Designed miniproteins, single chains, continued (3). Designs and how they scored, part 74

Each design is a single chain, and the fold is of that chain. pLDDT is the mean over its residues in the fold that is shown.

## One batch from the design tools (miniprotein)

Design m10723
Fold by ESMFold2-Fast:
Order: C-alpha cells, then structure tokens, then sequence
Structure m10723 (fold): chain A 79 residues (1-79)
C-alpha cells in the first residue's frame, strides 16, 4: 500500500541520516512525505486523513531541518 511505501521510505531516511548520508536522508524524507499525501487523498476516514497529513508534514520538516544542518543531536542549542 501507499502507507507501507511511505513508512519504508521514512525508515530509509532515518537510516541514511544515522549513517551521515544527509543527501539521501533528505530525498527519502521527501519521498515519504509525497507518499503520505497520496495515501491521504485516498483516505475516507477524517481521523486517518489528518494523521496521514501530519505524518507528511513531519517528514517534510525533517528534510528541511537536515538541509539547514540543524538535525544533529540534542546539543544543537549548546553550540
């Protein structure tokens, strides 16, 4: 399903980020966001629709934070 593909893309994004492959992590987070939005378009339940949209927003935010170099560790404010 589109949801399973989105979850797999998100998992690949997290694994790439942990490996320091920032470019691939950004690509996979954006792929996950697109897949979650496509899943939301097919969702008839309002609660599930909102959940999918929020997951898409979260994935896009993760990609943007990586592009800005702000995603490494809890210590980003301590530098």
Amino acid sequence: SLIEKAEEAYKKAVEAAKAGDTEKAIEYFREAAELYLKAAEKEKDVTRYVGLVLRAIGAELDARLLEEGRTKGPDIFGR
Scores: mean pLDDT 80

Design m10724
Fold by ESMFold2-Fast:
Structure m10724 (fold): chain A 79 residues (1-79)
Amino acid sequence: MEEEIERLAKENPSLAASRLVALTVRAIGYEIEYEMTGNKELLEKALEDYRLAIRGAKALGLDTSVFEKRAKELEEKIK
């Protein structure tokens, strides 16, 4: 199973990096909106984007530790 970002990391690393940034920014946006609204569905969306960012970062050979820590924190908040 391969996400589009993992495929892009092999075929076009610069585009994959741009999408990784976009996923991260969108995830942060969902977290900010959650702090304003209390809507836990936004945390689930942020978690999904961080999980995709982890896969993309790993495919690009980047450090995933920051994304993994954030994903774990969100999983705990969704409970």
Scores: mean pLDDT 82

Design m10725
Fold by ESMFold2-Fast:
Structure m10725 (fold): chain A 67 residues (1-67)
Amino acid sequence: AEALVREAEAALAAGDYQRAIEYAERALALDPENARAYLVRAMAYGGLGDDDKAAEDVARAAAAEAA
C-alpha cells in the first residue's frame, strides 16, 4: 500500500490528477484504513474541481487516522 501511496503522491505533484486517483484507489483496495491514500485522492479531486468528492475523502482520512 505504501508504494502505491508514494506513486499517487508523485502523480499529484506532476499534476496528473487522474493517475493520482488511480494509485490512491489501488492503495485503498489493499489497505482501506490508509488515511494518506484518502488525503492524496482528496487533493487530486480538488485539483480536478470536484470539491464534494475532495471533502468526502478528507472526512474518510480523518476517520482512518482515528482508527
Scores: mean pLDDT 81

Design m10726
Fold by ESMFold2-Fast:
Structure m10726 (fold): chain A 61 residues (1-61)
Amino acid sequence: MSPLEKAFKEMEEIAKKYKEGKLSKEEAINRLNEIVKKSPPEIKDEVTAMKNLFIKELEEE
């Protein structure tokens, strides 16, 4: 699995846990920020864009 695919899967899992009530909004956002921070520079922009999309989805629920 590529680093980008791995980041997406981790973000998807975080969003799922939030929607199931297993994770607070603040904790979900913090975990998404951690994924961006640990991402290689080459994909950081793409991972940041994915984070922003997931955050918008969390705010609409």
Scores: mean pLDDT 80

Design m10727
Fold by ESMFold2-Fast:
Structure m10727 (fold): chain A 86 residues (1-86)
Amino acid sequence: MEEKLKKLEELGKKFEEALEKVEKSSLEDVEKFDAIALYILHQKAKVNNEKLELTPEQKEKLEEAEKEIEEVLKWQHEQYQQVLAE
């Protein structure tokens, strides 16, 4: 429980920092984006029907970020269900 809570807090902070970075950054800064920032940028591009060209390394980082986010969100949902049952 405690380790997953710390991961959730860390992921939340990374998302907040990455969102701010994506909003302030130009497309030229994409190479400097971490996995979470790349994930946010990719989602934003999808919503706007924009084509985002990623290197193989950036695609790998994006896939890792998507898996980590999905696992944390699934865990958070399970915890929410447990709290409601109490």
Scores: mean pLDDT 64

Design m10729
Fold by ESMFold2-Fast:
Structure m10729 (fold): chain A 75 residues (1-75)
Amino acid sequence: DEEKREAERKAASLVAAAGILLAASGINEELGDLETAKEDLERAIELAEEAIRLLEEAGLDTSGAREMLEKIKKA
């Protein structure tokens, strides 16, 4: 099923990007750039939520994407 494989690949990329932004947010917070840190977290939430949506639409496991979203919300 090419549609499911494409959804998995896209969702994995979005989760990876969200993780990078979460890390970037932490670095920016340490540097005192609280505005950029906040923007990074907001962007990370958007990417994680898009990954969840794609996985749900494809009938795939959302647990990894939801774990990433939870980490971002706790940051």
Scores: mean pLDDT 87

Design m10730
Fold by ESMFold2-Fast:
Parts: sequence; structure tokens; C-alpha cells
Structure m10730 (fold): chain A 71 residues (1-71)
Amino acid sequence: AEILKTVKKGDTLDQLVKEAAEKLGVPVSQIEFQIVGQGSRHNPANPDARAFVESQLKEGDVVKFEVKEEA
């Protein structure tokens, strides 16, 4: 399952991740996210990846949140 969220003015990545985790019924550590169009997947447990993605977020961007399924 995946959740798509459009970034609004005043949204933080942490808020979006928390909302996606609650909606998917999993802990934040099991969520991975991607800004649509950037091609890279990130885990919020990695603070460097989180800071990078947050610095790239713009109002109107779409972020895809997925449950991390191990292969």
C-alpha cells in the first residue's frame, strides 16, 4: 500500500511521515518516502536523508510513502 501527500505551506516532512505511518498502521521506522520525480527512496530513520529531502520540499510537491517490505 502507498500514500501520496501533496506538500502544503507549513507542512514538515516529519508531520507528513507521521500521518502516513498512522494511516498505514505501521511505525515511522517502516515507512520509506520519495519525492515524486526525484527517483530516490528514503527512510526517515536516516537523519541525513530526511534533512536532504526536507531541504528539497516545495509547496505543491507530491511525496509518496510506502511500507518498507523486505525482499
Scores: mean pLDDT 69

Design m10731
Fold by ESMFold2-Fast:
Structure m10731 (fold): chain A 60 residues (1-60)
Amino acid sequence: MATELFRKAVEYYKKGDKEKAKEYVRQAMKLLDPDREFTDEEAEAVIKQIELAEASTPPA
C-alpha cells in the first residue's frame, strides 16, 4: 500500500538516508498515479511536506 511506502520514506529521512527516502516516495507515487512522471525534485518536495507535517503535529 502507498501509505506503507510513505511511512518507510519518513523513517529513512529521519535517519539521514535521504536516497532511500526518495526511492520509497517514488514507489508510493507510482502506486497512486502510474500515469504521472515523478522526478527527483518532486520526491524531494514530498519529503519536505511530510517533514513539515510531522513538525507541526496538526490536530486531526
Scores: mean pLDDT 72

Design m10732
Fold by ESMFold2-Fast:
Structure m10732 (fold): chain A 89 residues (1-89)
Amino acid sequence: MKKEELRKLLEEVAPEALRAVINGDFEAAYEILKPAVKKAVDMGVPLDEIVEIAREIAREQAEKLGVPDPEATVRRFVALVETVYLEES
């Protein structure tokens, strides 16, 4: 999968998933992320590449939403993406 295709795939679900993370609803965030992350796994995208793109998108979205601790929110989102990736691998 091309990096641009991966970014587009994650951008489609990231705003809804990040809102769920901000609200502490990690089950909802997991289910929102699962189809996109599973597609990336099935296409052979390495973990470090998906983590890089997810971190960039999470920062952009956290800044737009004006969250009080954007770095903590980004870390939680990235950790969830890693968890989904490892469970679907």
Scores: mean pLDDT 83

Design m10733
Fold by ESMFold2-Fast:
Structure m10733 (fold): chain A 59 residues (1-59)
Amino acid sequence: VAPELRAQAARDAEADAEAAEELRKKAEEAKSDPRKYAVYYTAAKILEIAAELNREWAE
């Protein structure tokens, strides 16, 4: 696999991790609304998993 593709996966992992952190903040702010909390929390979890997989593939 080309080194550029591994570098891209590393960048994607960082971007996904940052997006997940922002979604966790939104979930915390929306915790008074159970539906909004569930949506943001679930989205953050998915991005955290995606970041972990991309990081694993890049390394």
Scores: mean pLDDT 79

Design m10734
Fold by ESMFold2-Fast:
Structure m10734 (fold): chain A 72 residues (1-72)
Amino acid sequence: EVEEDIKKAEEALKNGDYQTAADYYERAAHLYLQKGDKEKAIEFYNKAAEAYQKAGDTERAEHYRKLAEEVK
């Protein structure tokens, strides 16, 4: 359930667990993309990228920013 993934990402952010938050935001983006909600998919790919950046994972952050730009 996408709502559960978003909630888990938010809890992880509160705990400073940016890697876990990024993983759940990535799952949410993927689920929205599967449902055809491109706007929400872009939003959550960008949230995943920001969380990866805060985790120090710059390469993964860049990857998800590019995915957000490529959603059509």
Scores: mean pLDDT 85

Design m10735
Fold by ESMFold2-Fast:
Structure m10735 (fold): chain A 113 residues (1-113)
Amino acid sequence: ELAKMSKEELEELLKEAEKLLEEKKEELSEEEIKILEKALEAAKNGISSDDVKERVIGALFVKGVKAFLEGKYEEAIKLFEEAKKLAEELERPEVVKLAEELIELIRKKKEEK
């Protein structure tokens, strides 16, 4: 259903994720904050794209960040794995690497909880 979301809906979803990250900053390490901020920046760039697949990657990053901040670690991993697969198809190695770093961070966080 992400491919059917309007740009306005994706921008609102991004604002919700940004607000949630600010609310959760005290519970997160500096490293976690930095990588989540990079994820939301990548999401913003994807949402502003005229390519539907780029917008879907952006939406997956926003949903993944939101799921992580809500403690839904398995959901967040699946969302970032889907984003990685699409980024590989679009030959975006920087986005693939970011998705891998996010997945690794979430796996580590699950062991700490």
Scores: mean pLDDT 83

Design m10736
Fold by ESMFold2-Fast:
Structure m10736 (fold): chain A 71 residues (1-71)
Amino acid sequence: MEEEFKEIAEADDFERMGRLSQLAVRLLDAPEEERQKAMELAEKYGLKDEFERTVRMAERGRALGATPPAA
């Protein structure tokens, strides 16, 4: 997980958004401890706002039965 955030932080804007979306969807089924760790890592690598937004969109999409955005 930490290595994934490091790679995301080093990626260009387009790749970063795609990787954050994939990670957020994966974390919807993860235990709370893993989700908390992901939030801490996102903050450490300066991705907190983007990751929080992506996680919220993924959670809302799943709760409403909508397909998560692919970006």
Scores: mean pLDDT 73

Design m10737
Fold by ESMFold2-Fast:
Structure m10737 (fold): chain A 99 residues (1-99)
Amino acid sequence: GLEEALAHLEEALEALKKAIEAIKAGDLEGALENLDKAKEAVRKAAELLGRPARAKEFEALIDEAKEALEAGDLEKAIFLLEELEGLLAIEIAILRREL
């Protein structure tokens, strides 16, 4: 239901915040682990909401951020993740209004 989808999006948002903090701390392994958690949570939310195209958009942004991290482009990685954090926060706010 909407409550389960909301819980998964909130889990994804928390994982993104932890990934950004890990990048700033120089913890690449922790950053990648939290990005994988965010990606899984987004997939679960999208499946419950019937919105596969939206999940693919979020997943693509996460994958681009992972590539930037592996290339050592920390500024690009943080920028992409902060944009995604904003998009997830908007999605959560919209769903909360539908409950």
Scores: mean pLDDT 85

Design m10738
Fold by ESMFold2-Fast:
Structure m10738 (fold): chain A 94 residues (1-94)
Amino acid sequence: KSVILTVAGGIYAAAGDLETAKKLFEEALKIDPNNGGALNMLGRVYEKMGDYEEAEKYYLKATELGDKSAAKNLGKLYEKKGDYEKAKEYYEKS
């Protein structure tokens, strides 16, 4: 059920409807707070909205749950911020 909402959120995000995508990922996380895929995708939505601080929080939580895609996204985010030491650390976790 949480997985279906995550898939639906991904479709809306791909279509550029970031607000609907965000709501669907938030509903997925209400059902399963440890859904690493939904946490990673919500981080991606915040990054596309320019909210790098919120993106970092969600990518970090997803990475702590073992989501390798989130670790890679977090590495890229730190690289964009010029934090090459943290970027290296999270790329090694991906």
Scores: mean pLDDT 85

Design m10739
Fold by ESMFold2-Fast:
Structure m10739 (fold): chain A 66 residues (1-66)
Amino acid sequence: MEEVKEQLEKAIEAIKEGRGTLAVAYTSKLPPEVQRTVAEAARAYLEDPEKGEELIKKAKELVDSY
């Protein structure tokens, strides 16, 4: 449980730093839907930070459901 939350927090920090590839790498052990959502959040955050934050919130909700 802690390891999954720690990886997600690292991914979120990487998204905010513009390091989308690193963000996705931190989620490699998480379910595929979480990986896809983080990849979408990384891309969206660079173009529209508000949309990126919505996708980050969705990723957190997905992790809480597993």
Scores: mean pLDDT 79

Design m10740
Fold by ESMFold2-Fast:
Structure m10740 (fold): chain A 95 residues (1-95)
Amino acid sequence: SVEEAAQRVLEEVRNLKEAIEKGDFDKAIQELNELVRAIGELADLLSKEDPEKAREFLIKATALVLDILGEIFAKDYEGALRSAEELERLVKEAV
């Protein structure tokens, strides 16, 4: 269901935030890859109900993922945490 896919995305964001807070950059990149997969699954399910809403969600989620990736490589963990929190908000608004 959309709700189950959204919960999976939120769980992956929590795992990513934990890795960032611990300064484990290798784990943060690993969790970011799992998050991208979960976002794709949620977007696919959303597209079956509203293709335009799913497209808007995917564009915004992709931009936030790229921000997080750049922040991780810059070792800006405060910025990465803020972008992750924005992604959590986006997921909650999408469902």
Scores: mean pLDDT 89

Design m10741
Fold by ESMFold2-Fast:
Structure m10741 (fold): chain A 55 residues (1-55)
Amino acid sequence: MKVEIKGVPTDEELEKIKNDPSVKEIFVSSGGGYPGLAYNKLKTAGLEDKYGGVL
């Protein structure tokens, strides 16, 4: 499953993604602002290996 994050992900959203083994790829919406901050949040949560880019 692909997941799109609109804006900066919350800790609750990150835990949800970490606990869902069906999540294969994570995208950050360019329309949400601060894609670099969103990527850093994903990296800090250990999800950088699933990062697919900006949409």
Scores: mean pLDDT 77

Design m10742
Fold by ESMFold2-Fast:
Structure m10742 (fold): chain A 89 residues (1-89)
Amino acid sequence: GYKITGDDDAAERYRLLAEAARELGLDEAAEYFDEAAELIANGADKPENRKKARELIDQAIAAVPSVEDFRRILELADEKRREREKAER
């Protein structure tokens, strides 16, 4: 069945953030985003996995060298999401 849940959206968002961070050479932040995406995609039914994913996102943000680099990650992730939405139509 198709899932239309906040968990699926969160997992996709974290994966897009990881892809954007890697494209910008921010590999440490990308690793944390990827781990968070995996925990939500494969274990969102467990509250401990949701909490760990949140902690990983906080670590990813802390690993970003500047606010400007974090904004670039967000902009690239949003662009990648919009392109996927266009490809579905």
Scores: mean pLDDT 77

Design m10743
Fold by ESMFold2-Fast:
Structure m10743 (fold): chain A 74 residues (1-74)
Amino acid sequence: SKVRELILKGIGHRILAIGYLLDGDLEGAIESLREAAEYYREAAREAEKQGDYETAEEARKAAERLEKLREELE
């Protein structure tokens, strides 16, 4: 499903962000967190379009948590 693809892309960018943090690349980590949050927002919009309001809310909250983490690193 498109929702699943978008969530998996978000997870992939979260893993990249962790990798950048371990490597000391703060700029790379911030960019990857930004991309991860956008994929979760896209997943939320797609889930809402499909009437899956529970998944949409979960994805929105995931994006909000990643945005907060990004802000704390800046």
Scores: mean pLDDT 88

Design m10744
Fold by ESMFold2-Fast:
Structure m10744 (fold): chain A 70 residues (1-70)
Amino acid sequence: AEEKYNEGLKYLEQGKYEEALELFKEAIKLDPNFAKAYAALALVLMAQGKEEEAEKYFEKARELDPSMFS
C-alpha cells in the first residue's frame, strides 16, 4: 500500500493526475484503512475540479484518522 501511495505522490507532483488517481485507488484496494491514501485521492480529485467526489474521500480519511486534520 505505502509503495503505491509514494508512487502516486510522484505522479501528482508531475501533474499526472490520472496516473496518481489510479495508484491511490490501488493503495486503498491493498489497505482499505489507509487514511493517507484516501486524503491523497481527494487532493487529486480537487486538482481535477471534482470537488463533490473529493469531499467524500476527505470524509472517509477523517473517519479513519481524525488526527490528520488537527
Scores: mean pLDDT 79

Design m10745
Fold by ESMFold2-Fast:
Structure m10745 (fold): chain A 90 residues (1-90)
Amino acid sequence: MREEALKLIKEAYKLLIEAEKLELEGKFEEAKEKYKEAEKLFRKAFELDPTEEVYRLLTRPVGEGAELEAAGTLTNEKRLEIYKKQLEEL
């Protein structure tokens, strides 16, 4: 993976973590802005390095949450835990 793409992915994950914290505080408009910024960084990372490795990292934040979401158990707190763990593994 390109170092520049990895840097963008790490920054996107930090924005996802900030967004979940803002939602927990009831700051929904600020959280929405952080989600949009994260999506833009993920898109830019894939444009710089359109490999399967990068694609898997872009889909990972939603992938691990999908089972919990289907079960009706995915909360902002659980998303925060997932994103923090994924960022640490990058």
Scores: mean pLDDT 74

Design m10746
Fold by ESMFold2-Fast:
Structure m10746 (fold): chain A 74 residues (1-74)
Amino acid sequence: GGYRSEIFNLLKDLSEEELREIAKKLGVPEELLEPATKENVAGAIIKTYTSKGLSLEEILEKVREAIKELRESK
């Protein structure tokens, strides 16, 4: 339940390399990516965008778009 859980669910099936690519695409500072676990990457994305005034719903949509673009770039 909730947008935070949905963000985690979107990231759970990604490799460490894909998690780093998603975070980089979304402009997350490298210092916030270590360790490159799904939990840390999700938290870093949420922290980065909530600090810019975005809602969790808006962050979820950005994550969905980034994953779609990553899959289409293969």
Scores: mean pLDDT 79

Design m10747
Fold by ESMFold2-Fast:
Structure m10747 (fold): chain A 55 residues (1-55)
Amino acid sequence: SDVDEQIRRLEEAHRRNVEELRRLMEEQGASEADRAAALAGLDALHAQQVAALRA
């Protein structure tokens, strides 16, 4: 279905975004707490986007 295809694309984009964010934060020397918060925020946004498509 279109919804399943959109969810798959969101999952692929989320994986790339997590990898890119981790790389940038490592290069910038971000603290462990800042890294955890940023990654948690990205995960929460992804979960909200998937939930909205399934509503």
Scores: mean pLDDT 87

Design m10748
Fold by ESMFold2-Fast:
Structure m10748 (fold): chain A 69 residues (1-69)
Amino acid sequence: MSREEKLEAARQASTSLTSPRGRRVAGAAITALRTGEVPEGSPEEREAAQKVMEAKTKEEVREILLSFA
């Protein structure tokens, strides 16, 4: 799938991540998808960023991010 499709999926999932943890993780993942680099942050933020970059479907992106909700 395209980078833009993954980025849109991550942005949509971020609206469901209302906890402070979820918001940080969503921000890191969106930054990673936009820049192609895992941003500086907590181990959870870096793990989520790496996983969403490697995800092959929109559903995988959503599932990864929602696991940190």
Scores: mean pLDDT 80

Design m10749
Fold by ESMFold2-Fast:
Structure m10749 (fold): chain A 55 residues (1-55)
Amino acid sequence: MQVRATQTVPLEGEERAVIEEGDVLEVLEEFPNGLWLVRYKGKTGIVSKSVLEEV
């Protein structure tokens, strides 16, 4: 599933990265606390569902 970032947000993972507003990400897994595991430009990490929208 593809999602778009609604604001600039840090990607919390093994490598730190910044996701910019309007960037498209792939959702790999959804966690019950509203955190999603995503892939962004070859990196994986956790982002809050509240800053993402479905494309």
Scores: mean pLDDT 79

Design m10750
Fold by ESMFold2-Fast:
Structure m10750 (fold): chain A 100 residues (1-100)
Amino acid sequence: SAALEQFKAQVEQLMKAALAGEISAEELMDAIKAIQKHLKIPQETLKEILVEVAKKLTKEDPEKAEKFKKELEAVLDTLSPEEQEWAKAVIEEIKKLVEE
């Protein structure tokens, strides 16, 4: 759907900004949550999109992705329960690709 394509593009832009250190992991998760609510994207669909985007960006720049993963791990306990679920899914995908 057009809403899903728009959301995926926004998630990719936000995650790229986080990998570049332009926004924090907390700011990324809060922004995604706000957009998800406006576009009414189901939580399971959000997790799938986050994993897909994380996979793509990790393949493009594994070093920045590993740094971002460590930032997510450091702030994990400060995130909401929903954001923790999303962050854990992203962390696991990055770990799988960079072979820690």
Scores: mean pLDDT 82

Design m10751
Fold by ESMFold2-Fast:
Structure m10751 (fold): chain A 80 residues (1-80)
Amino acid sequence: MSDEIKEKVNELGEKAWKAFNEGDYDKATEYLEEIVKLAPNNITVLEGVKKLLEEIIKKKPENEKAKKLLEKVKKLLKEL
């Protein structure tokens, strides 16, 4: 992963956790979706995204965007 992408992924990860802690699960999911677009083949990044998506779904089980993204991340992890 390039240094520029690594820095962007870290920034988005911090923003996702901040949004989650503020109860903005839609915003948190949007940041996680952007991370997956930037780093779809990075196991460590995808595991981090999976962990936060599972926490979002525990808080808001009706969040279809988060559930769909979690299924995509699980599929990507199985293919790596």
Scores: mean pLDDT 85

Design m10752
Fold by ESMFold2-Fast:
Structure m10752 (fold): chain A 85 residues (1-85)
Amino acid sequence: MLSEEELELEVRIALVTIQAAIMIKHGDHVDLARRVLDIVERASKIPDLEKQKEVIDLVSKAIRALNAGDVETAEKYLEEAEKLL
């Protein structure tokens, strides 16, 4: 079984993936939502759990910004996440 920390991370990954998929399905911020999915896919291959958590936290903040209509803030968080990959 996954540790509690690993399970919490997997749940966060699932939530951002679902939110990005919903955005794509509804034609909302499609390019940035696809960028979220790319970052999540790349982050899943990072062996360092703490670094993976940091990337997923930044992506979660980007999704929150997109839901608020704040595209500039979302792009900034995605750029910060990509620098860690």
Scores: mean pLDDT 85

Design m10753
Fold by ESMFold2-Fast:
Structure m10753 (fold): chain A 84 residues (1-84)
Amino acid sequence: DWLKLITLGSDYFDQGNYEKAIELYEKALSLEEDSVAYLLLGEAYEKLGNYEKAIEYYEKALSLAPKDKDAKENLERAKEKLKK
């Protein structure tokens, strides 16, 4: 169940276990391609300091939901961290 994987992944994210959150979000994406799952993957990679992966997933989230303000703001933040 896609929604159960997203919910469980978000529980791990809230506990600071970003690697387990990523694993569960990737499993959710394998069942259904969704902008929310891409946004959550971007946030988890950003927490791990992997700004290149965060940018990749935020861009994928925006490709599915071009007016997503959170994805736009997160993308710009991650790009600024990478530009050093």
Scores: mean pLDDT 82

Design m10754
Fold by ESMFold2-Fast:
Structure m10754 (fold): chain A 81 residues (1-81)
Amino acid sequence: MEEEAERKRLESMTKDQILKEINRYEKEFRDAVLKGDPEAVERAARRIALLYKVMGKPGLAETAYRLGRDAAKGIEELKKK
């Protein structure tokens, strides 16, 4: 339910607007990886996955979410010391 309001907003967007949002969150994802911020990485990946789901591409959404979680775990492991 928490994500349903966000999903309804995204459903009203054009494909071009959705692609611009994906591009923005891909940049945030990259910046978060460089900063070593696993929470920001996972948040950006979740948003990208939601955008792909709204575009009717659930396979890409699942892939984006999994890659983001794996990247976040990798950053956490690098922070062991």
Scores: mean pLDDT 75

Design m10755
Fold by ESMFold2-Fast:
Structure m10755 (fold): chain A 79 residues (1-79)
Amino acid sequence: EIRKRYLELMKELLEAIKEGDIEKAKKLARELARLHAEAAGEELTEEMEKKAEEMATELAENASDEELEEAIKLLEEKI
């Protein structure tokens, strides 16, 4: 199920950001972009991958640990 995989990867992404593992977060963001394209029936583009990495980086720079923990809890409820 794509939805379950997407939610699990999103949770791992937020956990990686909280741990300060930005490289892992970028890799997970690219994988999320791939699943999103797959769900939409579209090809994964380099622009989509770059945007996903930028979003992960922005989240790491702007989100507090408290905000990340809250988001992870919400994702766990949906998985």
Scores: mean pLDDT 79

Design m10757
Fold by ESMFold2-Fast:
Structure m10757 (fold): chain A 64 residues (1-64)
Amino acid sequence: RAEELARRAVEAAREAGLEVDEEKALEIARHVLENGLTPAEALELAREMGFDERTARIVAGEIV
């Protein structure tokens, strides 16, 4: 589920010492599940939503 993926992404980022907005992670998870985003597309979306490159890679990697 999108909520479970978002929570996992937030926890993975937190373990790496990074802060992630759970609502933004949830939006990415919904787009991945609803539209079948590739890892590259999920990474681009995370960057557009204001995540730095390292945080975006962790979030996209957990969701996809």
Scores: mean pLDDT 80

Design m10758
Fold by ESMFold2-Fast:
Structure m10758 (fold): chain A 82 residues (1-82)
Amino acid sequence: SLLEEALKLLEEAIELLKKGDVEKAIKLLEEAIKILEKVPTREAYLIALQIKEAIELIKEGKIEEAIKILKQVIEALKKMIA
């Protein structure tokens, strides 16, 4: 499903952020946003906004804050898939 694809991209992005591969992490987060924008629900829209906020935090060097938001997004996506 589209939500399972987005979940996989977010989990991979967090691992890349932990390894310091910021540029690749941002590309995966942008792909997750594109997938979520195809899902016509308010929940998917709000999750996409949270990922956009995480990208801005990453660009500001606030990696740990971004990871916290992305972990919350992952938990929200898991509830939508279940």
Scores: mean pLDDT 88

Design m10759
Fold by ESMFold2-Fast:
Structure m10759 (fold): chain A 56 residues (1-56)
Amino acid sequence: GPSKLEKLLSAIGRVLRAMGDLLQAELEGDEKKIEEAKKELEEAKKELDKVVKELE
């Protein structure tokens, strides 16, 4: 149903947002923001992997 595609698109969007936040933090040179953004990106990637596996 539409819910699986919606979850996939949401998970992809989270990864893209986290990548943008990491790039911004790296450009600013804020070590704390870089560490927080890296953790969020890792969690976003884990959620995407989980959603992809639910499609199988």
Scores: mean pLDDT 85

